# Designed miniproteins, single chains, continued (4), part 56

Each design is a single chain, and the fold is of that chain. pLDDT is the mean over its residues in the fold that is shown.

## One batch from the design tools (miniprotein)

Design m14063
Fold by ESMFold2-Fast:
Structure m14063 (fold): chain A 75 residues (1-75)
Amino acid sequence: SEDEAFERYLELMVKKLNLTPEEVQELKKRFEIRKARGMTVEDLKARIERGLAWLEAHGARPETIAFYREVLEAL
């Protein structure tokens, strides 16, 4: 389901970015606001894909590219 995909995204972000409990709550709050504004899983995928293309074009570290590819695979 869409909620399960969003949950996988949030879990990956929390784990990979080593967020504090306060940062986790801020991330969740911002995400709920976007969901309330009609963000879909496809919107989130498109946003991450655009971010990946930008990172690859600007010589981001392989670890950063691998992280966002893992996020896309989880969605």
Scores: mean pLDDT 81

Design m14064
Fold by ESMFold2-Fast:
Structure m14064 (fold): chain A 73 residues (1-73)
Amino acid sequence: VEELADKLLNAPLEEQRKMLEELVKQGISPETLLEIARVLLQKGANDPKASELAALILRLTGQPEAAFGNSTA
C-alpha cells in the first residue's frame, strides 16, 4: 500500500489517473483504496497533488460526501 502510494506520487498527473482507474478495474477493495488515500495524505500533507489523488480515490470508493448537508425533494 505504501509503495503504491509512493509510486502514484512520483508519477505524472495523467499517469496517476490511469493507475487509479486500472486499480479499480483490477477489483481492488475499497478499504485498500482508502488506505492508499490515507498514506497519500500522510506523506504529501504539503503537496496539493496528494490531496487531489486522495479526493479522486474517495470518489472512486463511494465515500459519502453526498451525505453532507440536507437534500430536500
Scores: mean pLDDT 68

Design m14065
Fold by ESMFold2-Fast:
Structure m14065 (fold): chain A 70 residues (1-70)
Amino acid sequence: SPLEELKKLIEEAKEKIKKAKTAEEIKKIADELNKKFGTLYPNLSEEEQKEAQKLLDELNKLIQEITDSL
């Protein structure tokens, strides 16, 4: 399903971001994820969109915390 694909993509992005050493690497990972997210998100149900957005918001919070620590 598109939701399961997004969950996998977000989890993979999260692990890559944790291993990233520069803000530029984090930006590249986030940009690639956002491109795929934008393609899959409109095809989700309303409830699936809420779940996907929550997961993306959690990832964006992690990105901010790591980037602010650099």
Scores: mean pLDDT 83

Design m14066
Fold by ESMFold2-Fast:
Structure m14066 (fold): chain A 58 residues (1-58)
Amino acid sequence: GLSKEEKEKLIEEAAKKLKISKKTLYDLGKGKISVEEFAKKYGIPKAIAERIKKLVQE
């Protein structure tokens, strides 16, 4: 798996690219928002949203 430092850096980069808070990415990881709803809300492909969720869960 990823180190804590590598994981945090990738989460920060994803948040910056999507122009959303890191909290929103962690909410996706915790299942507070579904992958489908997240993808629809932020206008990204579902496959990308699924990869982000897995990244946050590592």
Scores: mean pLDDT 80

Design m14067
Fold by ESMFold2-Fast:
Structure m14067 (fold): chain A 66 residues (1-66)
Amino acid sequence: IQELEPEIAASQIIGDFGSQVKVNINGQEQEIDAVTLMKKLLEAPNGTEIVVSAEGKEPKSFVIKK
């Protein structure tokens, strides 16, 4: 699993999946926009595992590293 800084993770997700995505943060699944995603990633503790998915795309998993 890849370790990413929050800002890098958000940029990659927006680029790959667009501005509306499903994210799973510690088992909590939400459909959120790019601004909300950035805030959640910045607030997530170091070592938090995140899974991002969108219809027709392969899911992406990574761990937050600050």
Scores: mean pLDDT 77

Design m14068
Fold by ESMFold2-Fast:
Structure m14068 (fold): chain A 61 residues (1-61)
Amino acid sequence: SEREELRRGLERLLEEAKKLNDTETSRKLQAILDDDSMSVAEMREERLRISSELAKLKAEG
């Protein structure tokens, strides 16, 4: 399902944030993954936003 694919994507972002030692992003991703009430649309928006943030950290940091 789309929800399952989004959860896997968020889990991959969590692993990436941990590798970058980004504690704030890791904490936020864990909260999203633990929130069963979040809609598919909300998960999609969060995935895109966090993915962009981590990409910027890799490029600039």
Scores: mean pLDDT 81

Design m14069
Fold by ESMFold2-Fast:
Structure m14069 (fold): chain A 76 residues (1-76)
Amino acid sequence: SAAERRARAEALLAEGERAFAAGDYETSAQLYEEAIRADPEYARAVALLAEAVAKRPDRTGSPEGLRALAEQLRAK
């Protein structure tokens, strides 16, 4: 159900926020990506993913990957 998808996304978002607060931006970005996959309409997860990626500019997470994920959200 939509409620179950949102609850899963919120749980993943909470884990990501804890990782972000600890300075683990790589783990937080991964958890935010999982939250978006669980509920693609969860705009807050997209915003937090952008913040986490901005904190790790030297990592190999591609800007193209984020653009593709954002387009998946817009297609819904």
Scores: mean pLDDT 74

Design m14070
Fold by ESMFold2-Fast:
Order: structure tokens, then C-alpha cells, then sequence
Structure m14070 (fold): chain A 63 residues (1-63)
């Protein structure tokens, strides 16, 4: 039989998924600290673009 499957690769969110998530975050009024936590979680999942966008949003709110 075929060899055992390797561990699942991290799932990278599409641009549409990132846009929808950011709109939701904006609607719920997330704190800059919460945005930074989500950015770290996104980086761990391999969603570097999402993490960058979350950090930019956190900086905007910190102004």
C-alpha cells in the first residue's frame, strides 16, 4: 500500500477570506492587543499576509 500521509500542511487563507476576517474584526471592535495575538496565531498557521494586515490594523488603532 502507499506510505502513510505526511503531516497536514498549514492552510493559507485567500485574500477574500482575509478581507472578510478583517471586516469582522473591525465590526467587533477588537483591541490592538487582540489583533497582535491573532497576528501571531496567523503566522504560526503560515498566514503571513493575514498577520501583516492584522499588525497594520493594530498600528492604525493605536494611533
Amino acid sequence: GPPPAPAPAPVVASKDQQDEFLEWVRKVGASPEFLEKMAKDAEKDGNFDLAKRLREFAKEKKK
Scores: mean pLDDT 73

Design m14071
Fold by ESMFold2-Fast:
Structure m14071 (fold): chain A 77 residues (1-77)
Amino acid sequence: DVLVEQAEKLLKEAEKIKEKAKKGEISKEEAILEIEIIEGLLRILLGVSKVIYGKPDPKIEKILEEVRKILEEVKKL
């Protein structure tokens, strides 16, 4: 499942961005912007899955929700 594999890569990148922000390697503001871009890309993948499969992929929905939680955690740093 190519769409799920791409979504999982985006989740790992969001987790990496959060860890960089926690370590002070990037600013909180930069981390928020980068994770918001990842959220946007996941919404596109979810939309593509809806067109191809006739319904949104539930694994991509779960990954999108996890990235949204990461975004809220970064906002609280």
Scores: mean pLDDT 89

Design m14072
Fold by ESMFold2-Fast:
Structure m14072 (fold): chain A 82 residues (1-82)
Amino acid sequence: MEMSEKVKELAKLINEAIKAMRAGDYDEALKLLQKAAELVKDNPEAYRLIQEAIEALKAGDVELARSLLGQALAEAILAERK
């Protein structure tokens, strides 16, 4: 089943943000997550999860941020399957 260009772009931004977090480049990760949040501002669940991931990363909780990003991507994909 074909995913929208929006979900493809979201997945790309989240994947690059996670790579930046693994590299310790938290400034780059935050910029990518802010772009991801803007992309999904019409999906309240995904938007909330990305905003919580941004706050977790600002607090230094990288593992919580990664978990929340995975949930945000899953919510966006599931919304397109229904």
Scores: mean pLDDT 81

Design m14073
Fold by ESMFold2-Fast:
Structure m14073 (fold): chain A 85 residues (1-85)
Amino acid sequence: MSQEELDREVYEALALIYEALAEKSTDPKEQGIAYLKAGDLYLKAGNPEKAAESYRKAHEYFEKAGDTEMSNLARKKAEEAEKLA
């Protein structure tokens, strides 16, 4: 395994942890933040499809939290990730 391959696996594993954290939380703002971090980590892992899915969930949870600024950021990140997929 090269350093690049190791980094991708580490980022993907960490993204899965943040997805699990988001699913266990009952706070929409915490769920939004966790999905946003998962999306960023999936991009670093070279998985833009999973990144887009995570960013879309972040957008939905930030909307539920009433956080318009973070909701708009997550939507923009989802659109950018979808173009890379």
Scores: mean pLDDT 85

Design m14074
Fold by ESMFold2-Fast:
Structure m14074 (fold): chain A 57 residues (1-57)
Amino acid sequence: DEEAELLRQFLSTFGIHFSREELRELVERARRENPDARLPGYALEVAFQRAVERAKA
């Protein structure tokens, strides 16, 4: 999944790490929420929100 790999690369530049399965879930969630959105951009927004929630927990 090319979008998941691009998402992984972008997030790693910010020191944020997710498993391959988590990255795939984030991409699919982004597609479900906004199927017309440019990927990986919208998936990156969803991933940042998830990372903030994880850090807060």
Scores: mean pLDDT 75

Design m14075
Fold by ESMFold2-Fast:
Structure m14075 (fold): chain A 65 residues (1-65)
Amino acid sequence: SLMHEAAASMAIIAATVAGLEARLEERDGRLVLHVETRTPEQLELAKRLAKRLAEAGIELVITEK
């Protein structure tokens, strides 16, 4: 759907602007954004992004390295 495409685009743009390494997956019509964090600052940004994306129905999964 157009809403699904818009949500996917916004998620990738938001992660890229935040300087995060991100990969988008679609599972059963649901969007899941995977983000890798390497610094405490990136982890904090990812947590804030997760809160905002949850409002749009997108799940954010954080992997710390």
Scores: mean pLDDT 75

Design m14076
Fold by ESMFold2-Fast:
Structure m14076 (fold): chain A 95 residues (1-95)
Amino acid sequence: SIEEIEEKIKELEKKIEELKKKLEEALKKGKYEEALKITEELLKILKEKLELLKEKLKIAPKEEIFKLIGEILRTIGDILDLEKEIEKLKEILAK
């Protein structure tokens, strides 16, 4: 069960890395419509990762709980940062 959750998290992490690279390229090229779409997809995947981390927390041994809480808090921070970035991109596109 925990191994299956870890495999799913690893798949999402690969997608996150690929999307972050595409986002950086889109932003450097001033492709703000493309950047918005990538950021919205990235937000969706981070929310999926957050739910898997919460599931992992329910079955984790006590010695792993502190590390998992740290990963959950970092993921929440990343989600909040992306929500702010979406707002900024929408503002740029409205000009």
Scores: mean pLDDT 88

Design m14077
Fold by ESMFold2-Fast:
Structure m14077 (fold): chain A 61 residues (1-61)
Amino acid sequence: MAKIDALIAQAKKAYEQGDLEKAIELYREAARLAREAGDDITEALLEMRVSVLELEMKRKK
C-alpha cells in the first residue's frame, strides 16, 4: 500500500514537470501493484490515468 502511494506521488511530480512518459510508467507500476494486492478500484483508477496520459502524449502537437 505505501509503495503504491509513493509511486502515485512520483507520477504526479513527473506529470507536473511535463515528463508524461515517466508519469505513465509510474502509474502503470502502481496499477500492477494494486492488481497484485487485489485492489480493483485503485487498479481501475490508475489504468484510467494511464489512458488519459497516453491520449495526451498521442494528441500533443
Scores: mean pLDDT 81

Design m14078
Fold by ESMFold2-Fast:
Structure m14078 (fold): chain A 80 residues (1-80)
Amino acid sequence: SLEEKLAEVDRLLQEAGELFQEGRYEEALELAEKALEKLKALLEEAKKQNSPILPELEQALKNFQGQLEKLKEAVKKAKA
């Protein structure tokens, strides 16, 4: 169930966003990295299945990588 796996990724991203808002940047980063790993695995599975959601997953990965870079910068600043 690609949909169930995508829902798990969405949940992790939502939790990471909440931690980020709380200033818990290191925990947010750990959760975001777990979500990224799951999303990459899902993308590979979708490619093998020629899934119609493949373009959405590719766009999600691109957007997420951009957000993750911003989060990494926030973690660097929070280590003050």
Scores: mean pLDDT 78

Design m14081
Fold by ESMFold2-Fast:
Structure m14081 (fold): chain A 80 residues (1-80)
Amino acid sequence: RERELAEYSGSLGQAIALAGQQSPELKKEVEDVAARLLEAEDRLSPEELARLAKEIADAAKQGEEAARKAIARAKAVIAS
C-alpha cells in the first residue's frame, strides 16, 4: 500500500512536470484529474491509482494528444 502510494505520487509529479512542458492548460488538466483520482480513493485501490497515474505520465512523454486521451480514460474510470 505505502509503495503503491509512493509510486502514485511519483508518477503524478512526473505527469504534472511533463504536462507543464507541453502547455499550462495540460498541466491544469493533469492536476484536476489527480485531485479527482484521490477523491475516488474509496473506490480505487492504491495499485489502481498508481497505474492510472503512470499511464498519464507515460502518455505525457508521447505528447499532448496522448496525455489528453489518458486523462479522459482516468476520468471515465472515476465516473463509472
Scores: mean pLDDT 78

Design m14082
Fold by ESMFold2-Fast:
Structure m14082 (fold): chain A 70 residues (1-70)
Amino acid sequence: GEAERREEIKRRIEELRREIEELKREIKRLEEELAKDPDNRELILRLIGAKLRLIGLEFELELLEKKLAE
């Protein structure tokens, strides 16, 4: 039970860290593209969506790290 649950949390943390790093790279690319075309609504919406996703992933990571520390 508990050991298996702990390993599942560890795997999810590793996945979240990878997703966060990939998403940060995507955000940087979108910001660079938007700097070249600042009125591009599609890029603005994609950037907003990516930033909201990043907040969600970072929040989930913090919660899971707290569960491992207990």
Scores: mean pLDDT 87

Design m14083
Fold by ESMFold2-Fast:
Structure m14083 (fold): chain A 95 residues (1-95)
Amino acid sequence: EEKQLELDIEIAFLEIIKGITNIAARRGDISQEEADKINTLIDQAIKAIEAGDVEGARKVLEELKNLEKSTTSPTAKDLIKMAIKVLERAIEILE
């Protein structure tokens, strides 16, 4: 039950990052295509966490790291880095 609360907190942080990503796209700080890519990976991360799927979560983490490396936008990089840190904590809790 306490472990589930810790995971729910990490899911809430991912949902907040998704919201910030949508705001950044509306402001023109990132493209809608960049926002869609980030939010798709966040949605996949949330599903993996909810399922207790450590392997799926690690796969999404690698995809986020690859997206960070290919991204040139500083704002998009910062959003991806935030998602990476939250997902890393969620994986530690799942282990």
Scores: mean pLDDT 88

Design m14084
Fold by ESMFold2-Fast:
Structure m14084 (fold): chain A 92 residues (1-92)
Amino acid sequence: GSAIADALIDAIDTARKEGAKVTLSLEGDTLTLTIKGAKEETKKAVEDAKKAAESEGAKATLEEKGDEITLTVEGISASAATGVVLRYIGEQ
């Protein structure tokens, strides 16, 4: 399985559980996850997703501005990106 996809899905699920606003965009092989109103559990999940991406050789950048966190993952596989996008738009 994809550790990057699993960690990103966990971050999205945690953010939604905490009532945060989640925005996902995909441009080529660059996935950007923006979360507004992130609490401590969501912040940890996003940090875990950054570490998972870096451990698999992807370039991950995390930016925090006030109550907004943006994680950018460059070099995500099409398969991993598809799994994350389906979770983002789905009601599973």
Scores: mean pLDDT 83

Design m14085
Fold by ESMFold2-Fast:
Structure m14085 (fold): chain A 95 residues (1-95)
Amino acid sequence: GVGGLRRRADTLERAAQAFLKEMEEAIKNNASKEELQYLLDGARTLLKEAERMLEVAREHIEKTGDPVARQVAERLERIVEELKKTIDKLENYLK
């Protein structure tokens, strides 16, 4: 249901925010390439989950027109963009 989508979006957003902070601290502290690769793989996994959840939210909007599902979709789109930016930063740092 839509309540489940909201909770999953909350979890993904918190994970993305925590991941961004961990990445910034890892770079600041000259973390190993192995640690940075681990963070990159984690970001890619979160991105796939966010994109899948966004598809579910969009399907719910199409079927029901639920304004809560629209809010969740907008939030997930923002999470997707934040994760893409984090992935780009890590990939550029590892080059």
Scores: mean pLDDT 83

Design m14086
Fold by ESMFold2-Fast:
Structure m14086 (fold): chain A 74 residues (1-74)
Amino acid sequence: SKFSELVKKTLLTLYEDGPMTVEELAEKLGISKETAEKIVDFLVRAGLVKREGPEPPIYTLTEKGKKAAEGLKN
């Protein structure tokens, strides 16, 4: 599905480019901020991404998320 493709792209983007805001992620993937928010919320609930700091929050891969992203590269 489009959603699962965006989830994979988000994990790879955070792996390659490091932590970023929802706005930066939306710009990088060419999607709406609302769609990017849904994806990061899903990934936070899945334990693959964590929200850090005050507003605007920065999203970064957890150790589990990093391993998932590494698996997507091969």
Scores: mean pLDDT 86

Design m14087
Fold by ESMFold2-Fast:
Structure m14087 (fold): chain A 88 residues (1-88)
Amino acid sequence: LEKAIFLVREGNEKGVDLLIELLKDESEEVRYKAALYLGLIGDERAVEPLIEALKDESETVREAAATALGLIGSEKAVEPLEKLFEEL
């Protein structure tokens, strides 16, 4: 996580790629933080991985992914977010 954030701050595309990988981490806390950071960064490359994270086993991670997609503002996320809001 720390390494991914550092790479993002340096403008290195690998930072976003590492955060996307961390969305599948075994730790719920790591997946949650990865989703939030991807939302704050706003990189379109994270949209599809975050849509997949809306199906995560953890409610906390699903909520973080929905928040991240809202922050990015991609049209691709509208339908998945509408479905999630129906569950809330």
Scores: mean pLDDT 73

Design m14088
Fold by ESMFold2-Fast:
Structure m14088 (fold): chain A 77 residues (1-77)
Amino acid sequence: SEEDNKKAEELAKQAIDAVRRGDEETALSYLEQIEKLLDKVDPEKARELLDRIGTEAVLANMPKVLEKAREIAKKLA
């Protein structure tokens, strides 16, 4: 739904902010919240958000965040 899409965007922004601050555990927590909404979010939008988080994780050298984003993305059919 549109509301779930908006919530996923807000969670993704918070995850990216956490990555940029070096807060790996908070970033993983936001990714888990996105994962719980995954079936209610447009697949294309979810892929874009997860890709953005993954890119930020690469730049911040956070392999655990990158791995989690990729795992969630694999659930998108």
Scores: mean pLDDT 88

Design m14089
Fold by ESMFold2-Fast:
Structure m14089 (fold): chain A 71 residues (1-71)
Amino acid sequence: MEELRERIREAQREAAAAVAAGDWEALIAAARKLAELEVELARALGDEEAAERGREVGEADLAALEALAAA
């Protein structure tokens, strides 16, 4: 659990650094990593419905970020 939370904190720091640098490629990579880790956390907590919703929302958010980067 704590190891997973630490990985989430690391991914959040990566995303913040990418935003500060204006690096859309790094932001998309960090967002993808974060979405995967959040699904893993929900599963670890035994909330399969939250894990499935997290996966769907993560996919939609990543698609939106990729579309914004391409615009």
Scores: mean pLDDT 78

Design m14090
Fold by ESMFold2-Fast:
Structure m14090 (fold): chain A 73 residues (1-73)
Amino acid sequence: MGEEFLENSKKPLLELLEKAKEAGNEELAKKIEEALKEIEEMYENRELGTEEGFKKFLEIVEGTYKEAKEELS
């Protein structure tokens, strides 16, 4: 579950990252890259297997997605 869940969460963020780069929004691109790095580190540290870690993961993914979508719209 962890790997597949991580991949499914990363895909929308990677699509927004590509759009941010195409738009020349380097600040947004860096923000998305930092979020992607943080969730990957959480997965590597097995934090997604904890209730608190999973909650933090969702907050990072949802928050980053919302900000990126609003900025690119």
Scores: mean pLDDT 81

Design m14091
Fold by ESMFold2-Fast:
Structure m14091 (fold): chain A 67 residues (1-67)
Amino acid sequence: VTAPLSPEQARRAEELRRRAEEEVAAFEAELDALVAQGKLSQKEADRLKAVKFTSARLRAIGEELDL
């Protein structure tokens, strides 16, 4: 019927995903600002964004499994 999570755990999993997405968006905005300031190349910013996205995704999956 549902995932092996309780209804409360399922809601928390959704909140964790939303929060991870917001964190990634904020990080990407900060990197874009550094690129605009000439302190970071666009290529380096794109690489860091990919690493942060993967890290946040793995963290969210891990936290869902623990719930």
Scores: mean pLDDT 73

Design m14092
Fold by ESMFold2-Fast:
Structure m14092 (fold): chain A 61 residues (1-61)
Amino acid sequence: AEEVRKRIEELVAEGKSPQEIIDELRRMAAEALAAGDWETVRTIGELLQELVDRYDAEQAA
C-alpha cells in the first residue's frame, strides 16, 4: 500500500501528465485486483480519487 504512494510521487517528480499517472494507477489496480490484494486496491482507489479531485479543481479555477 505505501509502495503505491511512493511510485505515484516518483511519476509526479518525473513530470508525467495527470492522464499518464491515471493510466498507471489503473494498471496497478488491475494487477492488485487479480492478486486479491484488496488493501492495495483500496489505496489505489483513494489516490485516484484524490488525483481526479485535484484535476477538476485546476480546470474549474
Scores: mean pLDDT 74

Design m14094
Fold by ESMFold2-Fast:
Structure m14094 (fold): chain A 78 residues (1-78)
Amino acid sequence: MSEEELEAEILVAMALMSAAVLEITAKNTGDEYLREAAERVRELAEEAERAAREGRFEEMRALVEKAIELAKEADKKA
């Protein structure tokens, strides 16, 4: 495993964790907005994982950043 591949695994894991946290919060609150936000964050995290597998590390980083920012914004509005 290269250093870039290891970094990608960590960043993708962080994005997936952000999706999971939002999903749990949405389930606890019954908030439709948080459910939709969790789905969007998960989609971005899964696309980042695909980008990493294809060696598109710059795109992976951008997708992870979008996922985390969306998760932070959704959490603030909850």
Scores: mean pLDDT 83

Design m14095
Fold by ESMFold2-Fast:
Structure m14095 (fold): chain A 114 residues (1-114)
Amino acid sequence: MKRAVFRGEHAGRRVTVTVEQLPDGVTRVTVRAEAVSAAGEVHTAEGEAEVPSFDAAVAIARAIAEAAERGSFVPVEELLATTPDEAARRAALVGLQAVVEAEAAAAEADRAAR
């Protein structure tokens, strides 16, 4: 089976994107986002999507990890502008949703501690 793992870290957030080709030929993209609150608590969110192409899934995973590393969605926005595949677009959005959810949870924890 084909498998690839990509990571990006920026300003107390970490994203791990796992790309795995399943026995049925479908590729699964799993995005795990972690954000650290000011108190040092780790908040996590996870998203999963299926992409028909392993190469497309790898491109999405790299864009998500690069976006996390830069602290900017620009790499994913550039990929989405050139990607006609709806499944690939959906996987990228699921990954961004996980990042936003982890960051929101950390921000809420910071407010609750005051």
Scores: mean pLDDT 77

Design m14096
Fold by ESMFold2-Fast:
Structure m14096 (fold): chain A 57 residues (1-57)
Amino acid sequence: MELLDRLTKLLIEGRVEEAKRLADEWARETGDVSRAVTWFSAAGLEAAAKDLEEKLK
């Protein structure tokens, strides 16, 4: 839950690459790739969501 808040703040600040790195590390540690990808898609960042999904497979 804290991670989603941090991701939202990074994206609002335009720090997409930092948000992707944070989500990448989180998904690798937890295996919850789909939640991170879904969140990016919901935020309107479909390209970032697909890039993240591809990297975290």
Scores: mean pLDDT 67

Design m14097
Fold by ESMFold2-Fast:
Structure m14097 (fold): chain A 69 residues (1-69)
Amino acid sequence: EREERARAYGERARLIVQSVGKKPEDAEKARRDVEELMLRGDEEGAIATVEKYGGKQAAEAFRRALERD
């Protein structure tokens, strides 16, 4: 379901951003923004948001998660 998928990828983004050493507050912002973008079907925007908050390594991890699923 669209809403469940968006929430799952939002949480994935939060964990990825936190895993690269960013603050919990920044990881939570990434979660909310990615969830919103995924609800709109904007996967490219979601990847860019993960890069904004977590950097290139985080964005690559998130892109790979999208490709795998």
Scores: mean pLDDT 83

Design m14098
Fold by ESMFold2-Fast:
Structure m14098 (fold): chain A 102 residues (1-102)
Amino acid sequence: MQDFSRLSPKQIIANLLTALNLAKLVAKATGNERDKELAEQLQAALEAVKASTDKAEMEAIAAASVPIINEVYMRLKMAITEGLVTEEEAGKVVRSAALEAE
C-alpha cells in the first residue's frame, strides 16, 4: 500500500492502464488464454478505480492487482525472450498508456 499511497489518482490509473495495455499486447502476441484472463482482470480493476471517488478504495484495488501486474510483467519478459514481442513495441505501449492517463 505504501507505493500507491504516494501516488495521485491519475498515477494509479496510469499504472493500471500501462499494465492492462501490456497484458493486451502479450495476449495478442501469444494467443494464450491465461494472458487474455490477465488482461480481463486488469480491465475490471481499471474500471473499478475509475468508478471510485475514494482514494483509499483506489489504493486497495491497485494493491489487490499487484500479483496480476507482476504476472503480466513476467509473461511480457518471456514473450520478449521468445521473440513474440519486441522491447520497442512494449516501450511504445507504455508511452501511449501514460499519455491516455493524463
Scores: mean pLDDT 80

Design m14099
Fold by ESMFold2-Fast:
Structure m14099 (fold): chain A 64 residues (1-64)
Amino acid sequence: SPLVERQEALLERERRDLEELKRLLEEMKRDPSTPELRVLLMEIVVGGTEVVIRRIEERIAALR
């Protein structure tokens, strides 16, 4: 299905972005000069991306 293929492509992109964001977050946590608020904001972005991935996975499952 073209809809499934499009959602799978989006899922792969979001998974790659999440891995990059997680690496950046771990680098920020290792840097003692990083303000706590910056870490918190990045954690929110990571969490938001995880929610997006879950929603895409649910949508793919519903289209099968």
Scores: mean pLDDT 87

